# Designed miniproteins, single chains, continued (3): the designs that were tried, part 62

Each design is a single chain, and the fold is of that chain. pLDDT is the mean over its residues in the fold that is shown.

## One batch from the design tools (miniprotein)

Design m10137
Fold by ESMFold2-Fast:
Structure m10137 (fold): chain A 79 residues (1-79)
Amino acid sequence: MSKEELYRLIKEIALETLLAAGLPRALAGAMAHELAREVTKLLEQGYSPEEIRERAVASVSPEYQEAVAAAVEKIFEAL
């Protein structure tokens, strides 16, 4: 899988999960983009799924942490 294919897959899963969690489309889209970018980078650098989850969750406001944690879990289930 290319880095661009991995990014697209992660972004799609993140967007779907964040929308299902009730986030507005514009916010879900922006967060999915940033999450896909960060997760792709950390995977390339050899970070574990658990370390990536902790970093992704810590990077967002408390009100979105549960939705982001669910998105990261779904991403690693699909990979």
Scores: mean pLDDT 84

Design m10138
Fold by ESMFold2-Fast:
Structure m10138 (fold): chain A 104 residues (1-104)
Amino acid sequence: LDKKVKELKDRIRALLQELLDTLRSTDDVEKQVEALVQTALEIIRIYNEMAELYEKAGDLEKARKVVVEGTALALQLIGAATEIELGFGTEKAIEIVQEVLEDL
């Protein structure tokens, strides 16, 4: 269980680092928004895979917590994409990504 969960967390970390690099390297709003949306969808997929691992291990509380955490992060990333689209820039998106990377 722990090894598979670590592999999924490593995938999340790599995905968020790639997102952070994209947000810092381009001023193209369309590319920034697309990167955030694609990352949000992949985050949901990875956290659901992690939840299934905990369910199979009989840890329903951790499975539920992981689904809530993944959904919350995905919604924050989509919200940040909306802010970029409205012209508020990438500061909030970068802050969200950095905070999650520190907690992983």
Scores: mean pLDDT 87

Design m10139
Fold by ESMFold2-Fast:
Structure m10139 (fold): chain A 72 residues (1-72)
Amino acid sequence: MTREDLINLLRENMETEPKHAIAWAAGRLEAWDIFFKLFDEETKKRLEEIIEKDPNSPAAKEARKLLEKYEK
């Protein structure tokens, strides 16, 4: 299973018992790590294209927000 599959399973079972709730909270932190790992060069280029094409658009604002998470 991928780590994202694992996080989904943890979330699905979070209400069955307290252990699942704790695991779901831990899975949230791992979801951020997975997101950044899936944020590859192609995705970065697409976001940069959105910004370059329409710098003042709402889409460019969201693209800048995502790029800030990828680049520090």
Scores: mean pLDDT 59

Design m10140
Fold by ESMFold2-Fast:
Structure m10140 (fold): chain A 90 residues (1-90)
Amino acid sequence: MEEILKKIEELLSKLSKEKQIIILKAAIKALKDVLEGKSVEEAKENVRKGAKLVNAPEELIELLEKLLEDTESWEKALEFLEKKLKEVEK
C-alpha cells in the first residue's frame, strides 16, 4: 500500500495544481463512497471518468482503481489523499 500511495503522489506531482485537485477530489469522494457501502465498480467508473476529463495518465488511473480494490487500505488511502489535497491547495 505505501508503494502505491507514493507512486500516486509522484504521478500527481507531474500534473498542474488544478488537475491534481480535480483528481484528488474524485478519488477522495470514491473512497468515502465505498467506505459508506456504495458500489466499488461505480466508484472506479467515477474516478476513471474524472481523471480522463483532465487527461490523467492511464498508469495513475490504474493505481487509483487499485486503491478501491484493497478494502483493508481504504481508511489509510483516504487519510493520505486528504492530506495531499490540503498540501496542494496551499
Scores: mean pLDDT 83

Design m10141
Fold by ESMFold2-Fast:
Structure m10141 (fold): chain A 68 residues (1-68)
Amino acid sequence: AEAAYRAVLAVFKEGLSEEQIDEIAENIAKNTGDERFKEVIRRLWADPDNPEVREEYLKLVEEAEKKE
């Protein structure tokens, strides 16, 4: 979970466009089958230091990891 969060922040630091962030978010939502990733990743991009958004992202990652 912590590694996934740090990886996403590292990608954000590369200066990606909003369009590229939307593509990444859509890909993750499609691969996990959870549309909530689209909203959470966009919110994390806008405010990466927000603890509430970080917690929501980690919860979604844990839910995806538990799903077969």
Scores: mean pLDDT 74

Design m10142
Fold by ESMFold2-Fast:
Structure m10142 (fold): chain A 93 residues (1-93)
Amino acid sequence: SSLSSLLRLLELLERSRELGREIVRLLAEGMSKREDFVGQEMRILLLRRRIEELEATEPSEEKERELKRLEEELEELEKKREEALKELKEKGK
């Protein structure tokens, strides 16, 4: 947790979607799992951006394979995020 860019990401999340507000709330509560949760959201955000960038380029077989790989990685991270949210809610928060 030494990335100065992470502070900028937290500022952006504070002003974003409902999920971002929940992250800020969890950080304020001092939960032990907050670092993993924020890390997962950052990775999801970066993957979505990469997919959007690739989708804007000309169609190719290499692009199709790369998009499939990134989409599979995104699905895996979204599942991990869902599991982390369930665990946090299970703590009676």
Scores: mean pLDDT 70

Design m10143
Fold by ESMFold2-Fast:
Structure m10143 (fold): chain A 122 residues (1-122)
Amino acid sequence: SGLVPVLALLLKHSGVVPRSTSLEEIARAIRPFEADLRARKPGTAIRVAQALYDAGLIRPGLGLSGIFLTAMVIDEAVRALAPILSDPTATPKEIIDALEKSGIVKFTDEEKEEVARLAERL
């Protein structure tokens, strides 16, 4: 699935997760919530943010505000991805293209390659 690797990249890109953190570690923390994220289940973004905080993956300097910032980033991404969220076959490229078209992010070629490699392993 492309959703979880791309959300992991977005959180790392946004600075709520330290840039030194591996995409695989972030993706592992998000993965249990993938079905709820795809279903747009209320409260999922804050539950994902809490799980990332409990795992020690949110940037230490953000404190408790890091949970809310993380949830906001996830909620914004879920809104941008709404037309394709129900498609479990959506590729990382299609999800990245949808996020960039919405204007919320612009990824580097290196970041896109990192996500593609992770998605092949998952």
Scores: mean pLDDT 86

Design m10144
Fold by ESMFold2-Fast:
Structure m10144 (fold): chain A 64 residues (1-64)
Amino acid sequence: MVAKNIGEMIKKAKELSGLPEATGILARKSETKVGVLDGELNEVATLDIKKEGDDFILSNAKRL
């Protein structure tokens, strides 16, 4: 279940970022913030993260 939840989190991060260069790789910046990375591991956006049950809710996408 954890691996599937991570996959869903990655898909939602790509959708919320709206960036074609986003690979869906996430770097955790704090308990409430994650960075969206490109294929070279550069941050292209930040998102707020909230865990609800088995799901991760991503919101407040900010392009860098």
Scores: mean pLDDT 64

Design m10145
Fold by ESMFold2-Fast:
Structure m10145 (fold): chain A 102 residues (1-102)
Amino acid sequence: MEEEERRREQEKVAREVAEKLRLIGAFITAILEAKREGDEDTAKLFEKLMTKLSKGVTPSLSDIDKAIKAVKKLLKKTKDPGTRQALKELLEFLKKLKEKIE
């Protein structure tokens, strides 16, 4: 029983790791897009949020609100479909994170 439970837990952890890697990719895309636009402050904000979330630390509501506004601004400027998809996924994640903290 315990051995089967450990194996099922490993499969669950693998899925959670894959989802975290996808989210990290979305943050990296947002950081690179902000840097391309010359917005160093926005790039630093996304790096700060990614670092906190990677450590299991919940960011402040203020930082989350700033990040949501920044992603919306980047979405208006970018034309690349892949970049737009990553930014949309990041935006939905940040909105859900804000709802959980409120």
Scores: mean pLDDT 80

Design m10146
Fold by ESMFold2-Fast:
Structure m10146 (fold): chain A 85 residues (1-85)
Amino acid sequence: MQKLKEAAEKAGVEVSEVIEVDIEVAMALMKLSVWKTSGVKPSEEELEKLIKKLEEAAKKAKEMGDEDTAKTAEELVEELRKIKA
């Protein structure tokens, strides 16, 4: 039954997506902190990949009603853009 599989996957995806979004934001914060403290400039490709992941995380957080996580992810995108400039 396709419907039962979709419901189980959707429930599992919802729980794991909350954790994944929080991990992605935390990992981005750690990377940004390391780059700011070490003075090492990341590659433009690495910055663009991280920005894209954070934009996706912000969108998922908004869809889940987690406005605080969405705002944090959006603020991190702006900080990464400043490093690129």
Scores: mean pLDDT 72

Design m10147
Fold by ESMFold2-Fast:
Structure m10147 (fold): chain A 81 residues (1-81)
Amino acid sequence: SEVVEEIMKLTGLSREQAEELVRAAKTPVGSFLLGLVLSRAPEEVIELAKRFLSQETIDKLLSLPLEVRLKVWELLKPFFP
């Protein structure tokens, strides 16, 4: 997927981790939680996001500058239900 390749380039995530983000984005609850993780990342939202994303993926996303996280969010929006 072109979007998976773009996420990998922007974030340094593996293909498997980038595919986790796309799968989460396709679900109503996953898309909502992913939006919160990428924009604000409060601790309670991180705990809920573990249902959809591996800890390694979450840690990597939280290490990224806000500008990069928002670009990932824009790439994922077309997949939202």
Scores: mean pLDDT 76

Design m10148
Fold by ESMFold2-Fast:
Structure m10148 (fold): chain A 96 residues (1-96)
Amino acid sequence: SVLEEGLEALREALREDLARARALGQEELAAAVEETLALLERLLAERTPAAAEALTEALVRLTELLAEAEGLSEEEKAELVARVREMGKQLLEALS
């Protein structure tokens, strides 16, 4: 399933982000990644639109924190946010 492959890829990416945040001592960022991972596990268990929306909003917030922590440009931040929102739309369509 494209959905299951996408969610697994997201889980791997989030785990890498968590490891990096912890290695850099970024406690607030690490906590945000842990919360996002918990919401991803909720989506995998419930497979509901509400769980997908909650995950999407957490990912947008996390993306903004990551962009700030990494010193990314406004262009790079906008690209990441757009990717997250497109993924969220695809998740909602797959669960409808």
Scores: mean pLDDT 82

Design m10149
Fold by ESMFold2-Fast:
Structure m10149 (fold): chain A 60 residues (1-60)
Amino acid sequence: SDEDVLAEVSRLGRQFVEELRPVLDGDISLRALDRYLREQQGFGLAELAERMVAEARART
């Protein structure tokens, strides 16, 4: 189950990065991603990681 959760988190993470790639073209750094998330969603990368783990656990 933990291995399935990790696989799902990895899949969600890759999808998220690919969806943001066109928007952040020219500056795909962790700093740019964190700033974009705080501006659009009101939370940073650390909180996104926690939410992705929770989502993966709900799916597996």
Scores: mean pLDDT 72

Design m10150
Fold by ESMFold2-Fast:
Structure m10150 (fold): chain A 110 residues (1-110)
Amino acid sequence: DRALLAYRMLDAARAAYLTGTLAPSEILRRVAAEAEAAGLDDLAARLREAAERGDLATGETHLVAEIVGVPVAELVELRNSDPSDPEVRARLERISARLAAARAEVAAAA
């Protein structure tokens, strides 16, 4: 399942960032290599582009988009939207629910 693979990659990237031992560009290069090995070639290409800029936030956005099955443009729009807007909040809650579902499936498979 592409969503579960992308979730494992996101979890690994977040863990690496929290340890503080790797630069954002190196974290993203490692995750891109995992995406390529899994056959997620488009995702791997986007993660490598983010790695060249050291842009971990954009890399995470691509991973979240893969997990929840929405275009990256939608996530970028939501990030730049007013968080007090009830419609924005409802869309963020749906994304959060999909992420929580993927997390639960990964935990159950461990």
Scores: mean pLDDT 82

Design m10151
Fold by ESMFold2-Fast:
Structure m10151 (fold): chain A 64 residues (1-64)
Amino acid sequence: SKEEILELLEKLKNTTDTKEASKLVDEINRLISAETDQDVRNELLFKLAEAIKEMMELRRAKAG
């Protein structure tokens, strides 16, 4: 469901472990691929890209 994907996106934003982040991205992509509404799919893909960006910024902040 959309709610499940949004919860996984929130987990991804707060993840510093590379292996866990990879598994979350794979699961989110699987769920988005099952979405039949193209507009909802596009919205979720955009949110996934933003969540990955935020996660990478968090990792850089903790490393520097």
Scores: mean pLDDT 81

Design m10152
Fold by ESMFold2-Fast:
Structure m10152 (fold): chain A 70 residues (1-70)
Amino acid sequence: SKYEELLKIAEKYGATLLVPEGKKVTVFGPDREKAEKIAEELKKLGYEVVRLSDEFVLDPEADAVIRVPP
């Protein structure tokens, strides 16, 4: 399932999946390297990364939000 795919990627990098739905994903957090690795894996699986940011930014087009810890 898409939820399981998103959850596995978040867990791999010690990140938190805040909204467990869809293919449009926002990835945010101060660890830029980890956030970019998560974004790359999501793109390989066919997800659309609509925003990659150092701080939380609400994107109304995102179906899922992943928070990367410091």
Scores: mean pLDDT 74

Design m10153
Fold by ESMFold2-Fast:
Structure m10153 (fold): chain A 110 residues (1-110)
Amino acid sequence: SPLEREVAVFMAYLGVLIGAAYFNLRRARRLYEETGDERLREIARRLEELLRRLREIHREVRAIIDEADAKGYWSEEQLARLEALRREVDELTAEVIRLEKEIEELAKAA
């Protein structure tokens, strides 16, 4: 169905975003070890928080999918929760992009 396709795309996107957050976390930690720049430590701490939340969202979306599959239908509550999680992921995406840009600028200054 169109909904199953949209949910599959959202799950794939979440996986990519988790990978991007993890990559940037590792990069920030490495640059901090090389430079001692405390801004990189703060960026790494925030990326750890973002990565934890993204993993929580991924688990919740998976649980919603598994429950819908077991019941054979999607409830209005499940659809509303997915929409709320999608909006939160949009906000988390913007923050990951901002932190990546900050890491790039700090790397150029090193």
Scores: mean pLDDT 90

Design m10154
Fold by ESMFold2-Fast:
Structure m10154 (fold): chain A 110 residues (1-110)
Amino acid sequence: SAKETIVNGLTSSDPAVRERGYTGILISDDLELAKAALPPLIEQLTSSDPEVAKIAAMLIADLLRKWPELAQPAEELGLREVLRKLTSSSDPEVALAAQIALDVLEKHLP
């Protein structure tokens, strides 16, 4: 399906394919597509490539700002714990992106 293709693109080794997937999710106005993107994006937060982890954290923050209702399903997927660990990253850009995403997540949780 088109949704499956977009979600699979998020974990592509090609940065251009990943960027198309990120843009597609943000402009789709499709909450179910955004929910389907959460698990692979959360997995990317643990990438050994700091650029991948940083972009995943920033996209998660953007999704949570657009759809605050994603905060609860993201929490259930363990997003808070992953982001909390990343705030201690040796890469300051990853740590900052994780802190921003964590702040957005916590703002929209009860």
Scores: mean pLDDT 83

Design m10155
Fold by ESMFold2-Fast:
Structure m10155 (fold): chain A 49 residues (1-49)
Amino acid sequence: EDYKKYKLRLLEEMEKAIQEASKKATTPEDLRDIEETRKVIERQKKALE
């Protein structure tokens, strides 16, 4: 099973979703949630390196 490749693809899709969500974010709470999710994605990417 190509688990690393699969995980990278999922993280790329999550980044796209966050980018779209950030365009629609109107509240401080939404912006905070988006930033926290970005940190999770970055951490997961580093774990795959």
Scores: mean pLDDT 78

Design m10156
Fold by ESMFold2-Fast:
Structure m10156 (fold): chain A 116 residues (1-116)
Amino acid sequence: MSRPQLIQRAAALAERADALGLTRLATALSKLSKSLPSKTVVPGNTETSQLALDLDVAVGLFAIADAVGAPTSIKNKLIEQVVNVLNQLSELPEVDLVAVDKALTAVEHLLEILSE
């Protein structure tokens, strides 16, 4: 995935999150989109890969919580974990674009669960 495509994808996901009333998630995605142009691309960057994994785990836990009918408070805590990971990703000066693509794919999956 190219940097311009990742910028547009993050912005599109921010609009989708906002439409669902997920204001904090929308803000985090918008911040990520705006931060991407200034980042140095470093293939294999470990911090980006770790954050992408943290995000995939949080979304996976949300899918399980939703499937078993967990309380809204638990699901909201998992959404806050996703927001925190996205904010950390936005603060990184160096990123692996492949790991950013994986992180955005996990967010896309979360939004699909929330819209169904």
Scores: mean pLDDT 88

Design m10157
Fold by ESMFold2-Fast:
Structure m10157 (fold): chain A 70 residues (1-70)
Amino acid sequence: MLQFLINNQPVTLETAPAELQPLFEEVRRMVEEGASLEEIREKVESHPLVASALVYYDGDTLVVQIVLKP
């Protein structure tokens, strides 16, 4: 399972800000293709709206935690 958090709030692909939806779809594809946690983190942090990211497993769930720039 893949879960996104923006500033500690859970979001889905459907509820994510429109500017971040392409990034979330790309991350989902990367996960399905077996990308590493580091590759996913670097991809998320490359987005101009992202200040930092943490990518980790919580049980069977891959969590992508995003902190947005002000």
Scores: mean pLDDT 83

Design m10158
Fold by ESMFold2-Fast:
Structure m10158 (fold): chain A 62 residues (1-62)
Amino acid sequence: MEEARKLLEDTVSDLQAERDKKYEEAKKISPETAEKVKQAMDELLSGARDALEREIERLEKQ
């Protein structure tokens, strides 16, 4: 359980780092592009976090 939770949390952290990296790259193109990229990636990250949290709950129930 602890190992699975750690792995999933590390995955979320990696996705957050990738999101921040893409946001900085988009800023070099334009502020408008950066804002749109941030909004889209925040939505995807939120969905991924919810899915991973549900999986952790399922594993903890078992």
Scores: mean pLDDT 77

Design m10159
Fold by ESMFold2-Fast:
Structure m10159 (fold): chain A 69 residues (1-69)
Amino acid sequence: PLPPAELLELMARGYIAQRRFEDAIALARALAEQGRVETAIAILEEVARKSTDPAIRAEALALIEELRA
């Protein structure tokens, strides 16, 4: 079973603090699948702001667009 959404959010923010942005994006996807779309978007926006990798920023922004569609 998947962890509760609150635990996934905490883990994602922890991964962002550790600069593990791909892991944070994976948890944002899991949050969106659990219906926590607004929380997933907030995490992805933080990834896009804090990441210096253009590929990671592009992935986060593309996923935000997908989730808002």
Scores: mean pLDDT 84

Design m10160
Fold by ESMFold2-Fast:
Structure m10160 (fold): chain A 74 residues (1-74)
Amino acid sequence: KTVRIVSDSTDPKELAKKAKEALEKEGADKVILTAYGADEKDTEEIKKELEKMGLKVTDSEIFGDRAILTVEKK
C-alpha cells in the first residue's frame, strides 16, 4: 500500500511526522512525500528527521520547485 502526501511546508519535523503517521496509522508500506518549495538543503534536513524516526528514504529527487522523497519502514 502506497500513500501519497503533498505539502506546501518545508518544515522537516512536520513532514517527517506526517510520513510516520501514514506508515503507522494507515498501514502504508511506502510513502511518496512531495514538499513544495523544498531545495536540496531542505531535502537533506527532511531525510535526517525521517531517519531519526526510524524510517528510511529509498529515493529522493528535486524537480522544479518541489522535492519528492520515497519513505519506507526500516
Scores: mean pLDDT 80

Design m10161
Fold by ESMFold2-Fast:
Structure m10161 (fold): chain A 84 residues (1-84)
Amino acid sequence: MLSEEAKAATAETLRAALPGLLAEAEALAEAMLAGDEEALKRAPSLISSLRILAAEARNVGDEETAEQLLAAARRLEAAREAAE
């Protein structure tokens, strides 16, 4: 297990990155729905990254950040399915 100091640092880093990740996910979802083939190619990588970061947020006790990251991943999955 990470030290409490390391957990706090990880939580702070994830919270700082959250707004940018949510904006990137929404932009990619909109691009996929608009028929951008490059966005469809990028979606699996971002979905995987968001799910990994959500697991890290949970491991450090930040459930709110984890839920937002998972919601973004699910938004991308739904947009990808609709665009395919």
Scores: mean pLDDT 83

Design m10162
Fold by ESMFold2-Fast:
Order: C-alpha cells, then sequence, then structure tokens
Structure m10162 (fold): chain A 64 residues (1-64)
C-alpha cells in the first residue's frame, strides 16, 4: 500500500539518517515525488537504493 511504503521509507530515514540532514532532504524529496504520483512503488525503492549506495547504507528490496 502507499501508506505502507511511506512508513517503510520514513523508518529507513529514522534508522540510517537520523543524524544526516542532507540525506534526510534527499529522502524527503523522494517522499514528496511519490506523494505527487511522480514515482511508482518500484521507482521509490530504486531511488531509495541509489541514496543508500551513495551514503554507504544497506539497500532494501520491495516488501510487497
Amino acid sequence: SKEGILASVKAYRETYFFDDPEAQKEIDKLIEKFEKGELSEKEVYEELNKIAKKYGKPTVSPLV
């Protein structure tokens, strides 16, 4: 669900980027694009994984 994806992305931000305001801004822009319908669920995970790789954090797979 859209709500489930948003919750997962926000949890990822809180876990791995709680102390990195620049990374938080990138993830918040990703969330905004998804909320506006500019990104599919698959594209959200692809973009999140690009941010994860950029900052040396664990990548994620789509859960559903």
Scores: mean pLDDT 81

Design m10163
Fold by ESMFold2-Fast:
Structure m10163 (fold): chain A 88 residues (1-88)
Amino acid sequence: SMEEELVKAFEEAFEGYKKAVEELLAKENPDIKELEKYLEGTEQALKLIEKLKSVIKDPELLKRLEEMEKEVEELKKKLEERIEELKK
């Protein structure tokens, strides 16, 4: 379905994003500006998930969006914590 294709495309894009964030967070001295760019990306992703949840009616796809939302929120927290640590 068109809705399933949209969710799968988003999941695929998010996996690449997640790997990039995890690699950046693994650095001993990550660039604060790079961390802030990825933080902005998590905020944009959450807004997109909210929009998709408002239009998608399939309960299985909604469940997948909710799981992705939780993962994005977790990445956001990790990025915020790392930025705060580096600004001390």
Scores: mean pLDDT 87

Design m10164
Fold by ESMFold2-Fast:
Structure m10164 (fold): chain A 50 residues (1-50)
Amino acid sequence: MELGLTREQLVELARKLGLPIPESKIDPNKTLYELGLNDFSRDVLERNLA
C-alpha cells in the first residue's frame, strides 16, 4: 500500500529528517527502500509517517 503522502510532503519530511533525497527522486508510489533510502532513514521516515 502507498504511503498516502504527496511527493512534496515526502520530500519535506525527508529534509526535516536530514535525508539527502532530491525532490525528483521522490515517488509516493514506490517503497522507501526502492528510493534508495538506507534502513535507518527508512525507519525514521516510517515513524514520522505513522
Scores: mean pLDDT 56

Design m10165
Fold by ESMFold2-Fast:
Structure m10165 (fold): chain A 75 residues (1-75)
Amino acid sequence: EDNLLRLVGLAEGQIRNYVDSVKWGLLSREELEQIIEDLRQQLKDYLDTVKASDSLKQKVLDRMEDTERRALEEV
């Protein structure tokens, strides 16, 4: 569903903005980790309400995990 790919894309954009905030000293690494965890939980909760294939749900979760790893590596 286009909404799932859009949702993970929005989460990626938000995480990128928070990474920049850490680099500018406006946010701590620990706060970034908490924000990413909250976004991941929101995404998982939403996926439980949506009828989509297991492969699409897994793709969305894998993309979120990759985004988290890259964000934490970048700071």
Scores: mean pLDDT 82

Design m10166
Fold by ESMFold2-Fast:
Structure m10166 (fold): chain A 59 residues (1-59)
Amino acid sequence: MPVPGEIDVDGATFLDLAEHVGVELTDDERAEAATTALRDAPAALVDRLVARREELRGL
């Protein structure tokens, strides 16, 4: 990545976003996330992942 801590949305998978956000995934979820492009991920799913991280970090 050209900037540390920034994820390339155009080239990233949902797994890359989950790892960047710091959310733990099961093996099945990781396999699914690795084949899901960020551009194809529904906004609700992305928002849920971000909200989950925020909750775990002290919401």
Scores: mean pLDDT 61

Design m10167
Fold by ESMFold2-Fast:
Structure m10167 (fold): chain A 85 residues (1-85)
Amino acid sequence: SLDDVIKEVKEIAEEILKTLSPEVQKKVQEVVDSLIDLARKQNLSPSEFISRLLEEGIRQMFDLGEPDVGHALNQIALKLQEKLE
């Protein structure tokens, strides 16, 4: 369910955020929170939510020049995908 996906992404994000600088942590947390809000409003599937995380990671890395934020989002997406298999 989407609620299970949200629980897993929060746990994965918490562990990854501990490895990052405070500035990068804040940016990653804001993106994750925004995507969770979007997923609830649009009733996204687990696979659609993972796709949105990956898309935002690429956008942060290449469009916004935030490679640390983009890398963290991609790591969250990959770990989430592994947990949902």
Scores: mean pLDDT 85

Design m10168
Fold by ESMFold2-Fast:
Structure m10168 (fold): chain A 133 residues (1-133)
Amino acid sequence: MKRVLVLVLVNEGLLNGVTVDPREVAERIARALEAAGRALGAEVTVRIEFTRAEDIPELVEKLLEENEADILLIVLLGGFHSISPEEIEEELKKIAEKYGVEPVIVTGAVSNEAELERTIAEAEAGLRAAVAA
């Protein structure tokens, strides 16, 4: 049975101009991914953290040290503008390699229902591929 650590990382300065509560969006993503992982026969641990871009690497390392995982699924929510998406993804992949976990990294800019559903669908697709590997 695969162990999946799901991290929904929310930019604490985010969601300017959106009509939805960032906590409700994060919880909806977390619930969907927990259900998807369980349906795949995985053991799922979910964490929602409000953070700054600069703190993400240390936070992810800490959570990997505190939680046993085979797969690390990260949803980056709200746009971390102080670092490029490509740079943060590369750094997170290096951390995943260091800890021997399979990374799934999804970036979501959720401003409406359709974008939220797309973010969930992308994360679920990545999770299915990682659990099947």
Scores: mean pLDDT 80

Design m10169
Fold by ESMFold2-Fast:
Structure m10169 (fold): chain A 93 residues (1-93)
Amino acid sequence: PSKVYTEEEIFKKVEELLGVDMKKIKEEIEKLFESNTEEDLKKALELLEEMKKVLEEAYKKLKDSDPELADAIEVLIKSIDNAIELIKEKLDK
């Protein structure tokens, strides 16, 4: 089978490469979504922007050495961009 990277595999590689615990950041974002207050949505937005920056740095470092992993990271970045847009729309009420 063609190699498909899971979110867990991407997070593990990012932690190994950059020392950032992406799983912990995701768990914090999920807790903030559960409360669904304006302040918690703003905090979730800040954490999503931070995750995006970390993934963009990982993409740049991996693009030449592991292009398949870099492509998987780019797909994850697009998913985060969609989540950011959705939160911004909720906050613009």
Scores: mean pLDDT 81

Design m10170
Fold by ESMFold2-Fast:
Structure m10170 (fold): chain A 96 residues (1-96)
Amino acid sequence: SLEEAEKLAAEAIELGEEAIKIALEVMKVDPSRWAEAVGLAIRGIGAIVTAKVSLEKFKKAKTEEEKEKALEEIEKAVREAKLALEEAKKLLEEAL
């Protein structure tokens, strides 16, 4: 459903933004980790972009197959955002 797609996209965006925030904090507390932190920030940005683009695809989809494909892309964005956030939190714990 559109409501489900919107909720999942919002979740991916929120988690991606949190991953970026934590990655930036890693660079402040341990600059030697900058490459790993930048990588995580890029992954967070990627999840946000994928969620936004795939939600627009879902809204414009004319067939159920196109809607299912778009929803799968949004679900993948949520999973990637969760993984990026988990890795960012672990990296921050190691940096402290």
Scores: mean pLDDT 89

